Designed miniproteins, single chains, continued (3). Designs and how they scored, part 102

Each design is a single chain, and the fold is of that chain. pLDDT is the mean over its residues in the fold that is shown.

## One batch from the design tools (miniprotein)

Design m11774
Fold by ESMFold2-Fast:
Structure m11774 (fold): chain A 65 residues (1-65)
Amino acid sequence: SARALATARAALQALLEGKLEEAKAIVQASGLSPEELAAAAREVAAELGLDPEQAAAALVYLLGE
């Protein structure tokens, strides 16, 4: 969904800026499932110059914290 893609993009950008707590807050406030978040992270990862599997794993890890 557009919301899931926007959430993943914002959280990954926060991580790239070293803003771990901001990335965690974005992910946890989203209400997305781990599967939706992982799929969205993979879709936007290349746009941000990131490995899709590493991006997905990072956001899912933050969701579970």
Scores: mean pLDDT 86

Design m11775
Fold by ESMFold2-Fast:
Structure m11775 (fold): chain A 68 residues (1-68)
Amino acid sequence: GMEGIQRAIGAAIAAIGLEIDAELGFPVDEEEVERVIELAEEAAREDPAARPVAERAIELAERARELG
């Protein structure tokens, strides 16, 4: 569904922002990381077509956590 895909895209954009901030040396907000991961997981559950985007968002959010 469109809503699931839109949610996954939103999570991916947020995850990209977190990853960029972490690469630049800014501290990572663990609450924001968890929120992005939750949003991506919800999107994948709602719409299987959103899964590839959601998985990428989770990867980026986890990378931001590792770097921060």
Scores: mean pLDDT 82

Design m11776
Fold by ESMFold2-Fast:
Structure m11776 (fold): chain A 71 residues (1-71)
Amino acid sequence: MQKALEEAEKRGQRNVPGALELVKAAEAIKQGDYETAEKYLKNAAKILNVSVETAKKQAQQILQGQEAVAA
């Protein structure tokens, strides 16, 4: 786990593990690519050690935040 976090940080994931996966899931949902979104949600859930439903809620919040900026 710790070493995986260090590798992710080296690749530019400096904030939190799984954050990029949540953003990618939100982007895929916005594009209507639900298959890709599901893959990213599962990866985010595993990395964050939460349920897929929790990861989906977080991705939806990211998507809603992007829509709110446009309003």
Scores: mean pLDDT 67

Design m11777
Fold by ESMFold2-Fast:
Structure m11777 (fold): chain A 62 residues (1-62)
Amino acid sequence: IEEEIKKIEEKIKELEKKIAELKEQLKKNPDDKELQLELQLLEGMRALLEGMLSYLKKIKEK
């Protein structure tokens, strides 16, 4: 459980880095549809991982 929590936290941090990079690229190219879609997909993945993190933390509290 602790190892799984750490792995998810690491993945979230990597996604946050990638999201920040894509947002900077979108500032320079706001009409780039591919960047917009990639950003939406990464934000969706982050939300899912955050949900899993919340669930695992609840299990750990037991």
Scores: mean pLDDT 79

Design m11778
Fold by ESMFold2-Fast:
Structure m11778 (fold): chain A 56 residues (1-56)
Amino acid sequence: SRELSEKVDENPELKEKADEHERELLRKYLAGEITPEEASKLAEEFMRELLEEYEK
């Protein structure tokens, strides 16, 4: 997961998209819609999908 974050952070465009998604997850967490564990898993899955799409 740390390795995924580092790869995303190397690309400003991917970092911006990941940061936007993280803000959405934070809003859902604060609203009680998801748990911290769910938020972490969703963030990791999103970063993986971003990297796979970019590396095509």
Scores: mean pLDDT 77

Design m11779
Fold by ESMFold2-Fast:
Structure m11779 (fold): chain A 85 residues (1-85)
Amino acid sequence: GEEVIKVLEEGIERLRKLLEEAKALGDEELAEEIEGAINLFETSLENVKEYPPSEEAYEDALKSAKEGVEKTIKELEKRLEEAKK
């Protein structure tokens, strides 16, 4: 429960920082994609708060959240860095 929530909350915070940078660059397409990712993570966060993972599913849920968040952020960070060049 709590660890999955923390992963998603930290992921949303990191995405919001990337969104500010994308908006500062005027990259509307990248900004829209980052906003989409924020909305997906916020929906996932609401779902985890309402329906916490069972004991059997907890480790898998935590792993999936960590891997999904890191993959999404890493991909968007790379796109943002390329947009700066």
Scores: mean pLDDT 82

Design m11780
Fold by ESMFold2-Fast:
Structure m11780 (fold): chain A 101 residues (1-101)
Amino acid sequence: DVREILQAFLSGDEAVKELLISEGFSEELANKIVYESDPALRLALLVSAIGRARNEPNSVFEIIELVIAGRYDEALARMRELGLIDDEEAELLRQVAAKWA
C-alpha cells in the first residue's frame, strides 16, 4: 500500500525497508530508496517504485524527469492526473519530498 509506505517514511519507521520488500520491491531497490543520499534521486526511485506498484512503470518516466528537474509540484499533479496517487497520497508524498530535501 503506497499510503502505508509514505506514512512509514514520514514517521521515521526503522522497518520501512521491510515494508517496501513486503509490497513487492526487491531488497536492492528498497536499500537504494532508504539509503540514497541524493534527495532528488531518492524521490525519483520512490516514484519509480509507486509506478511499479500501480502496474504503470512506463507512465512514471515523465514524472521521474520532472522530479530530477526539481519540478515537484508538476510531478505530483501529473501523478494525480494519471491516477497513480490519490489526494491523500499526493500530500504524503509532498511531505516526504520536503523531509528528504
Scores: mean pLDDT 74

Design m11781
Fold by ESMFold2-Fast:
Structure m11781 (fold): chain A 82 residues (1-82)
Amino acid sequence: MEEKLEQARELLRQAEEAYKQGNYEEAIRLAEEAVKLAPESPVGYAALLVASRAAEQLGNLELAREYREKADEILEALKKKA
C-alpha cells in the first residue's frame, strides 16, 4: 500500500497542476488514477474533490455530483476511523 499511496500523491499533485492550467479533462484523468491507487484514503478524497471541480468547469454537473458524492462517502468513512 505504501508505494501505491505515494504514486497516488504524485498523481494528485499532477491533477492539481492540470486544474490550475485549465486542463480540466487531464485533471479528471489524473485524479481518477489517484483514486484507483488509494480509493479510501485522504489522497483519494482530495483527488475526487479535484475531479469534481474540474467536471464543474467543463459544465458536466452530473459527473461533478458523482465525484462529490464519492468524496463524501470517503470523508465519512475516514471520520469514523479517526
Scores: mean pLDDT 85

Design m11782
Fold by ESMFold2-Fast:
Structure m11782 (fold): chain A 74 residues (1-74)
Amino acid sequence: SPRKEELLADLEALVARVEEIAKETGDEWLRRVLEELRRLLEQAKTADLAEVSAILARALELTGEAMRYYEELK
């Protein structure tokens, strides 16, 4: 399994990506997705490795939805 530090770094990268597009667009839904991703990141900091893996999977799904939504805004 990936190390917890690597999974947290991946999660932080997803947060940064959604923060960038939320700032670029000023979109309220993207801002709410960003808030949820930040909540997941805080939860992951105190979670065990299995929980961090599950949180990262959810964050990847949310980021995928945000990226699809962002493409439709163009």
Scores: mean pLDDT 86

Design m11783
Fold by ESMFold2-Fast:
Structure m11783 (fold): chain A 76 residues (1-76)
Amino acid sequence: SEKERRQLAARYLAAAGIALTAADFYESQGKKEEAIRDYEIAIELAERALSVMPPEDQPLAQRILEEAKKRLEKLK
């Protein structure tokens, strides 16, 4: 059970990181709509990771969530 949750959290975290990286790239290219979409995806995936394992055990997921939220707020 815990191993399955760790694997699920790791998959959500990896996907969140990919979405954040893509969003940063789109923002750097002036593609605001694509950047907003991918930041929103990064937020959702990071929140999913944080829902399946304790947040205190997931500093990377928390960091991705905070970074994506901060950048999204600036783009709105």
Scores: mean pLDDT 88

Design m11784
Fold by ESMFold2-Fast:
Structure m11784 (fold): chain A 59 residues (1-59)
Amino acid sequence: GAAADAAELAALREQLRSNVEKQVPTLAKIHGIDPEELLKRSLKAADHAAEEVLAQRRA
């Protein structure tokens, strides 16, 4: 149901966000990019990816 879908989406978002937060400082250092800007963009992309995965499961 909708509540279960929302819980799964929230869990997936948290997992992706955690992975991004862990990887971003290293990637930013390698590429000479501001880690805060890279983190902000990566988190937004992760949110969209999580929604896409859930939408595909319902299709």
Scores: mean pLDDT 76

Design m11785
Fold by ESMFold2-Fast:
Structure m11785 (fold): chain A 96 residues (1-96)
Amino acid sequence: LSREQRLDMLAALALMVAGLAKLLARRGALPEELAREVRELLERAAKALDAGDLEKAIEYLEEAVRLLREAGTETAEELARIVERIRRRVEELKKE
């Protein structure tokens, strides 16, 4: 896959995880406030990826992981692991 295609896929994954956070909050599996903050960060990360600003994307993804882990629930930790995998893939792409 091209660099542009990989960036598009990572942006799409971030937006899908934002949607998942919203769904989990609707079902009471995440605090509504946490889900809102995480969604905003993931949407900003996706915009940064679309702009080719990998450093900003990594910052937003790291902040989302931090907030999720601070919640201390199994659901938040599972979501944090998914976001952390996206962050690692962005860092790998930055090195190319």
Scores: mean pLDDT 89

Design m11786
Fold by ESMFold2-Fast:
Structure m11786 (fold): chain A 72 residues (1-72)
Amino acid sequence: MEEIEKLIREALELMKEAEPEKWTDEKVEEEAKKAVEEAKKALETVPEEEIIEGLKKELEKAKAVLAAKKAA
């Protein structure tokens, strides 16, 4: 669970860096709480490792968004 929460927060922090006017601290906290609750429910039917892999893909997507914003 700890690693899932860490990956969620890292992805959201990257989104905040890419679009700080759209992603406030409050927005990041709300989205993190929602994603963590969804992950907890998913853990009832899906192995934790699969959830972690999915979150790593989301983190890569967030990094790509940040890179695109920096290139513009």
Scores: mean pLDDT 78

Design m11787
Fold by ESMFold2-Fast:
Structure m11787 (fold): chain A 116 residues (1-116)
Amino acid sequence: SEKEAIDEVIERLRELLRRLTQLYNDFLNGKISKEELIAGLEQLLAEAREVRDIVRKLPSAPDEVIKLLDEMIQLLEEAIEKVRRGEITKEDFEAFLDRVQELAAKVIEILRSLRE
């Protein structure tokens, strides 16, 4: 059902944020390599794209939700490229994390409003 698809998207976005925060903390604490960080971010990018595909198939999903997910996907792609180039600072990663969290929160709010 559409409600079940909405609940799945919300749960998957929350899990994406948890994994992103864990990747940041592990990288900041030297627990994972640059290559492991890139692999983790690429997995989250694939997850964000799959979430976008689910939302696109929802008959009630407004264009605003797709635009927010597209911005989140672009931020993940840009973060991966910065990490590959060795150009990401702690401040850049924190700004990226905050913006992804803000976008995900907006998506969740809109999706919740589509429920009866």
Scores: mean pLDDT 88

Design m11788
Fold by ESMFold2-Fast:
Structure m11788 (fold): chain A 66 residues (1-66)
Amino acid sequence: MVLRVTHTGSDAELEALVEELRARPDVQVERDGPRVLRVTITGSLAEEIGLVLRLIGDPRVEVEIL
């Protein structure tokens, strides 16, 4: 699965999110802009669902499925 993630919070909160996502073994994170991340998930369906729910539940994050 590939997601576009736009963060509307502080730069420190964005860096914390990048670190959290990069700590996941089946997740690749690329910067698409100063507040935009391209997130590629290659893990199990359960891990994909869990991450999508985590991101959708964050009021500072906008998620688009690519």
Scores: mean pLDDT 81

Design m11789
Fold by ESMFold2-Fast:
Structure m11789 (fold): chain A 83 residues (1-83)
Amino acid sequence: GEYTVTIKLPKSVPFSIVIDLLKEIKERFPEAELSLESVGDQYVIKIDLPSKEEAEEAKELAEKYLKEHGITDYEIEIKPTVK
């Protein structure tokens, strides 16, 4: 993809919420390449998307989902994918 959305979540977030977020993203963006890593005390989700517009929509989806589940301690970044 041209843009990567990176979502960082504390491991205090239930893993079921992390998995359900990944499912929501994949349903809305079938072409997205998803990865999930465990890094120290965090889950790191990376979403590779073909356009900046889709990356911004994925960020909005993730923010809404996390807020609806009472999660406030998250970090979301959009960056051009380094080749």
Scores: mean pLDDT 83

Design m11790
Fold by ESMFold2-Fast:
Formats: structure tokens, C-alpha cells, sequence
Structure m11790 (fold): chain A 82 residues (1-82)
């Protein structure tokens, strides 16, 4: 269901944030991609794709702060949809 997909997206975003706080960039990338996939399932493919691209691009540049901010804003948005 849309609600189940949004809940899984939120869980993936929370795990990505936690991984980045611990310095685990590879785990954070995986969970960001998973969140994007669940957002697409929930009917938000464009928003999911933009989220993944912004997070991955920030991490590629070593900009952990921008990646964290992007993930936090996405999580707040998803929580408003639940």
C-alpha cells in the first residue's frame, strides 16, 4: 500500500541518517537509494529520484553536512504524508 511504502521510506531515511552520523557513507548511500525506491512505490518517483541524486552527489563531494540536511528534510516531508 501507499502508506506501507511511505513507512518503509521513512525507516530507510532514518537508517541513512544514523549511518552518516557514524561515518558509514556506503551504508547511508544504500539506504538513500532504498528510500528513493519506496518513494517511487508510494507515487513520488520524481521526488525520490531527486532525493537520491542530491544525497549521492553531496557524498561524492565529501559534503556530509549537505547530505544529512537533505535526508532530514526528506524525512520531515515523508512524516507529513503519513
Amino acid sequence: SKQEALKKAAEALEKAIEALKKGDVETAKRYAEEAGRYLAEAGYPVEGAILVQEVLRALEKGDVETALETLRKALEWVKKLL
Scores: mean pLDDT 90

Design m11791
Fold by ESMFold2-Fast:
Structure m11791 (fold): chain A 56 residues (1-56)
Amino acid sequence: AMEERRKLTEELIKLIEENPDVVTPEQEAIRQKLLEMAESEERLNRSIEAYLKDKK
């Protein structure tokens, strides 16, 4: 969901501010989750749109 992505982005920014000189495993995990969420959302949206266009 959009709100979950926003919260993850805010958490990532906070972690960067706490450790500006290093990329922590926590930061990398959040980045990976954001990428996976974006890919899953795009795939799901494409499937739903295709289905709905064939429906009345």
Scores: mean pLDDT 73

Design m11792
Fold by ESMFold2-Fast:
Structure m11792 (fold): chain A 60 residues (1-60)
Amino acid sequence: MEELIEEEARRAAEEALRTGKVDLEARTRQLIEENGLDVDLEEAVRRLEDLAVRHYLELS
């Protein structure tokens, strides 16, 4: 799970840098549904957001 969230966070940061917009909740929900993860959506969104912000700052 952590690896999937890390990879998605990086992609979200790249999309935000490229387009100026990213829907982290929608991306997190899709990741959970596509991979059949049994996780709390709110917790997963917060984790992905924290990692995406970190990646965004490193790419900027």
Scores: mean pLDDT 77

Design m11793
Fold by ESMFold2-Fast:
Structure m11793 (fold): chain A 88 residues (1-88)
Amino acid sequence: EEKEIAEKLKEAIAHAQQAFNAFQDGKRLDLGKESLEKAEKIAKEIESKTEAGKYILKAIEALKKGDFESAKEYLKKAKELLNKLEKE
């Protein structure tokens, strides 16, 4: 179960990072939207099981508002929590 949650977190973080890169670059907004939707779906699935999922949802909300600074910080927090989960 912990491995499944960690894998879902990695997948959600990867999709959120792809959305961040696409929106920040401004050239592939369609890919950014698709990646954002995939990240949100996975993060909602696991948010009740891990605090990292909640930070991914906060990053997604920041990206929807164009707040790249907050999105970057929330993704950093999610990655830190994922690393702790993998070390436990």
Scores: mean pLDDT 81

Design m11794
Fold by ESMFold2-Fast:
Structure m11794 (fold): chain A 60 residues (1-60)
Amino acid sequence: MSVAELIAKLLDPDREVREKAFEELYKIDPGAAKAVARALSEHPDPEVRAFARELLEKMD
């Protein structure tokens, strides 16, 4: 599975799919996972921003 495929799954409407995708991305490259979460925190969709904030809290 590519990093791009995992990033796409972070926008999936299914929360379980998003959780799994983030866990896999974090295992492969925690720096990339954190960078993606930060980028999503600036997304125009408030639901996407809320999800990104949740991901950043999990990395603390």
Scores: mean pLDDT 77

Design m11795
Fold by ESMFold2-Fast:
Structure m11795 (fold): chain A 70 residues (1-70)
Amino acid sequence: SKSDEELVKRVKKKLEEAKDKLPKEVYEKLLEEFKIAVELLKSEDVAKRVGAKLLLIGIEEEIDLLLSKL
């Protein structure tokens, strides 16, 4: 859906903006979780797609929290 595409786009943009502000290992962990979420979002299994959306939201919240401590 467009809503899912906008969520992916928003999280990707936040990761790109955070790349130079976060420790490399933290950034790489979040990037890997993002890649997993994007792949799960392509699943025909509704439960996997719901899990992917929750993971994307969690990544967004973690980035916002980490950047708020800078």
Scores: mean pLDDT 86

Design m11796
Fold by ESMFold2-Fast:
Structure m11796 (fold): chain A 83 residues (1-83)
Amino acid sequence: SMEEELEKYREKGEEYEKKGKEAEKQGNLVDAANYYFQAGIYYAKAKDYEKAKEAFEKSKELFEKVGNEEGVLQSESGILSVE
């Protein structure tokens, strides 16, 4: 069902958020930024736009810290897509 599909996307978002937090704790900021970006995508698919925005904002912050301009622009696009 649609509701089962939304829950699956939300669980996938939570998995990527956990991976992002673990990567960040290990100092793997590029991996962390990518994991938070994936979390944002899956939270958006789950229609959890507030969690999606938070994940994209965290991804943007991390890409800014590592000087990845393309990652910053992708994360900003993600933020705008859920506003």
Scores: mean pLDDT 91

Design m11797
Fold by ESMFold2-Fast:
Structure m11797 (fold): chain A 52 residues (1-52)
Amino acid sequence: MLSPDTERRIREAMGRLVRERGSLFSVPDSEIARRAGVSVSTVRTYRKRLIE
């Protein structure tokens, strides 16, 4: 469902935000979407892929 480029951008944004804030639980999907340059729906799709 996600292109490899989109997945990479989300992964990089999540990594940077975890380094800044210490936990993904403190970072909303909207912030990840903003930093990755994708929609919130796309970030939610990526999170579902991680737990599948």
Scores: mean pLDDT 73

Design m11798
Fold by ESMFold2-Fast:
Structure m11798 (fold): chain A 72 residues (1-72)
Amino acid sequence: MEEALRLAKEALRLVKEGREILAKAKTIDDVTRGIGLVLRGIGLGVEAYLLIKQGKGDEEALELLKEAGMKV
């Protein structure tokens, strides 16, 4: 349970940060950084979701993934 929650929290953090950068992007470097953070967050979110599917996660982890925009 702890690992799925940790990954879900990190996924949400990275996706939110990436989205904020993309919303304010003025340069190609900003776009690249924003996209990189979102993709990293999605990867961690997938890992968290797989742990939840194995019964190693809880509703809190699912809620965090939903806040990150992942349809779970």
Scores: mean pLDDT 78

Design m11799
Fold by ESMFold2-Fast:
Structure m11799 (fold): chain A 80 residues (1-80)
Amino acid sequence: TRAGALRLLELLKEATADNPKAVEILERAKKELEENPDASDDEVTQLLVRAVNDALSELDDARADAAIDAVAEAMERERG
């Protein structure tokens, strides 16, 4: 969902706040999603996957894993 994608981008920005390049990538994706209210679920998913991969590529493996774990935990808490 669009709301879920926006929330995921926000959580990942918080998890990667120490890396300005990762934050820039995620903020740009959030803006692109907000500027395209007519985007299909597939388009939203493609944008999200690209942004997540690009942002995580700016981190080392250990930091990327930590960010993924933090986001997964936060999302699980919100769905429970």
Scores: mean pLDDT 79

Design m11800
Fold by ESMFold2-Fast:
Structure m11800 (fold): chain A 89 residues (1-89)
Amino acid sequence: GHIEKARELIEEAREALEEGKLEEALRLLLEAAMEILRAAEDKEVILRAIGLALRLIGLLFDMELGRTPDRAEIERLIEELEELLEEIE
């Protein structure tokens, strides 16, 4: 379902990040956040998923403007998405 797909997307994002593919990692994480949002029924989970999606969109826009996102911030977003997945299990 959506949860399993989100988990797969997060794992693919980790692999992209290890390969230095920052934009690909951010796109995969945004897709994961959207899958979480599709599965979420709890208001707090929905609001957190929206917040994470907006942060990911902001980083993607920064890359379009020629700015390089911080790898540590992307790693933090991966951790926050994984924590959110555990809450909707």
Scores: mean pLDDT 87

Design m11801
Fold by ESMFold2-Fast:
Structure m11801 (fold): chain A 88 residues (1-88)
Amino acid sequence: AGEEARAAGKFDEAIAIFEKEISKEETAEKWKNLGRAHLAKGEIEKAIEYFEKAISLEPTPENYYNLGLAYGAKGEYELAKKYFELAK
């Protein structure tokens, strides 16, 4: 891309690695890591999908916190608040 790019390139490399790992063995931690990488890129909808997948496997406070961050980034503040409460 003709925009900033270097940090985005590093996130794309991390995402490709995480996707390959998930295709071999699906775990909540791997979905969480994939969600965090997409969130860091500003790909909020994908981050939400991957954090929901992590929660479906392992409903932890950390996974709820990450979903709250993603909804907050989307501007869904009531949902973000709900998930932050679940993360306590």
Scores: mean pLDDT 79

Design m11802
Fold by ESMFold2-Fast:
Formats: sequence, structure tokens, C-alpha cells
Structure m11802 (fold): chain A 60 residues (1-60)
Amino acid sequence: MVYVARSREELLAESRLTLEQMKAFLLGDKEKFEKLVELERRLQRGELSPEEALARLDEI
């Protein structure tokens, strides 16, 4: 259930980005972590759709 005017796809992308960022940080993968942070910023700026962000997550 969405509590704000956000799609479930946006919530899924945000959750996956947060999880993958935590994993990269714990593994010490600085380059992957920075790529994930930049991907999140692009999503927040509306430069990427949630579906595009999820696809790029799978590539990183």
C-alpha cells in the first residue's frame, strides 16, 4: 500500500536501491556504492523512470 502519491514501482526501486547500497557498503565496493547513489539521485530528479532504475540496478 502506498501512503503518499508515489507508485508502487517507485517504492520498489527505492527499496531495492537502499538494499543494494547497504550491500555494496558492507562489502567495501566503493565504486558500486557510488554508482548506486548516482542512480538514486537520477531517479529522484526524474531523469530515470522507476523501471529504468530497476533495470540498471540489475546491470550493476
Scores: mean pLDDT 76

Design m11803
Fold by ESMFold2-Fast:
Structure m11803 (fold): chain A 60 residues (1-60)
Amino acid sequence: SKLEEIEKEIEEIKKEIDAMQPALLAAKATDPAKAAELQDEIQKKVDRLLELEKEAAKLK
């Protein structure tokens, strides 16, 4: 169902955000420009999660 697809995408994005955390921490210590880039990518994923959760709520 559409709800199941949305829930799967939510879980996938959460895994992606979690997987990016070690790289972000390393970049914050050594490369501020890279850290800013990674932080922006994480923020875009968080924004997508909020959209998907809103969409899922409409289907429940």
Scores: mean pLDDT 84

Design m11804
Fold by ESMFold2-Fast:
Structure m11804 (fold): chain A 60 residues (1-60)
Amino acid sequence: MQSAEFVRQGDLDSAIEQVRQAYRQGTEEARRDLEALARELGLDPATATVDDLIAAIRAL
């Protein structure tokens, strides 16, 4: 595992926790945030699952 930056590592962990919390809240706003995140990660927001989002974040 290559750790380029300490801040980068912390950002990935925070992003994963935010995804999990948004999914648990189940609000429409949280759903839109997850859709936007999927697009930023290069995933199809219509077909991407929460597991796909977490896997993509870990691969960064």
Scores: mean pLDDT 70

Design m11805
Fold by ESMFold2-Fast:
Structure m11805 (fold): chain A 77 residues (1-77)
Amino acid sequence: MSPEELLERAGELFEEAVAAFEAGDYERAAALVREATRLLVEAAEAIAEKYGEDPEEVRERIERLGEGLVAQILAAG
């Protein structure tokens, strides 16, 4: 899967996560955010390598953001 395809799929999962959150299904919303974050990490690592940046640093930043979103979603329940 290309970085562009990974970003597109991550976007779809975030849209599903928003729908689940609006329905009050916080566990499903959190699971969808975790999967979207995984795809974003894969895309961002590939992009970072292409531009000569450290893929590990980019991974850590995106994982931390996703972890924070999951925590906020679960706290809303």
Scores: mean pLDDT 81

Design m11806
Fold by ESMFold2-Fast:
Structure m11806 (fold): chain A 77 residues (1-77)
Amino acid sequence: MEAAEAAERAALEAGGGGEAARAAEEAARAAGDERTAEMAEGAAATAGGMMEAAGASDEEAARAAGEAARRAAEGAA
């Protein structure tokens, strides 16, 4: 749970899809293991990228990235 919560919070704070994915990866790594960090980053990058492709704002992309990072980190645990 700690890794998932940290990843979501960091992504939302970073803003924007790419920065959100990186922030989620770093937070998940600090709170969990390398595998959790990689899964959180990948999920955040995918969700944020899809939102950006759909014309979403940086804030919307960051929110989607954070939510995806949280789910991935929870699944990795």
Scores: mean pLDDT 72

Design m11808
Fold by ESMFold2-Fast:
Structure m11808 (fold): chain A 59 residues (1-59)
Amino acid sequence: DMDKLAELSKKVAEIHRNKDYKKLEELIKNSDPESQELIKRMVAVIENGDAERARQRAA
């Protein structure tokens, strides 16, 4: 389900942009195990990107 993955990705990005970690926890809690793994992966990708940008900014 590419459409489902795209919607989930947008929702995770929006929550992360708003720094609404309570809503992120709720989303994970209310998701099935497969979706929980996808959310975890999406968050890791966003955090890795942010860390790389922060590293470049500090240099």
Scores: mean pLDDT 73

Design m11809
Fold by ESMFold2-Fast:
Structure m11809 (fold): chain A 56 residues (1-56)
Amino acid sequence: SAAALEAELQRLMDEIHELQARADAVTGPEGERLRAEIDELSRRAKQVAAQLAAAH
């Protein structure tokens, strides 16, 4: 449903914002791991947003 997709997108955006704050505070391998996780979540958020657009 559209409501479920909206909730999932919001959850992903919240997680991305938390990880971005952590990534900004660290350098080296930890920062690289966090940025890789952000990239993965961003791709998933894009997919959910596309599904939401297609649902209308």
Scores: mean pLDDT 85

Design m11810
Fold by ESMFold2-Fast:
Structure m11810 (fold): chain A 58 residues (1-58)
Amino acid sequence: GIFEEAKKIAAELLKTNPEWSMTQIVEEVAEILKRKYPELSYTEAKKLASRALLSLKQ
């Protein structure tokens, strides 16, 4: 689903951009989700991105 895709994108961004802040990763994941799923609001995409990052830290 969209959440699993968000986790995959977040994981790849963490690998390729270790210097990025968590905020930068969240914003980039949200932008990618918005491009793939234009029906998502930016707020929804950003919440999904934040949850995906938190899930990777568990």
Scores: mean pLDDT 82

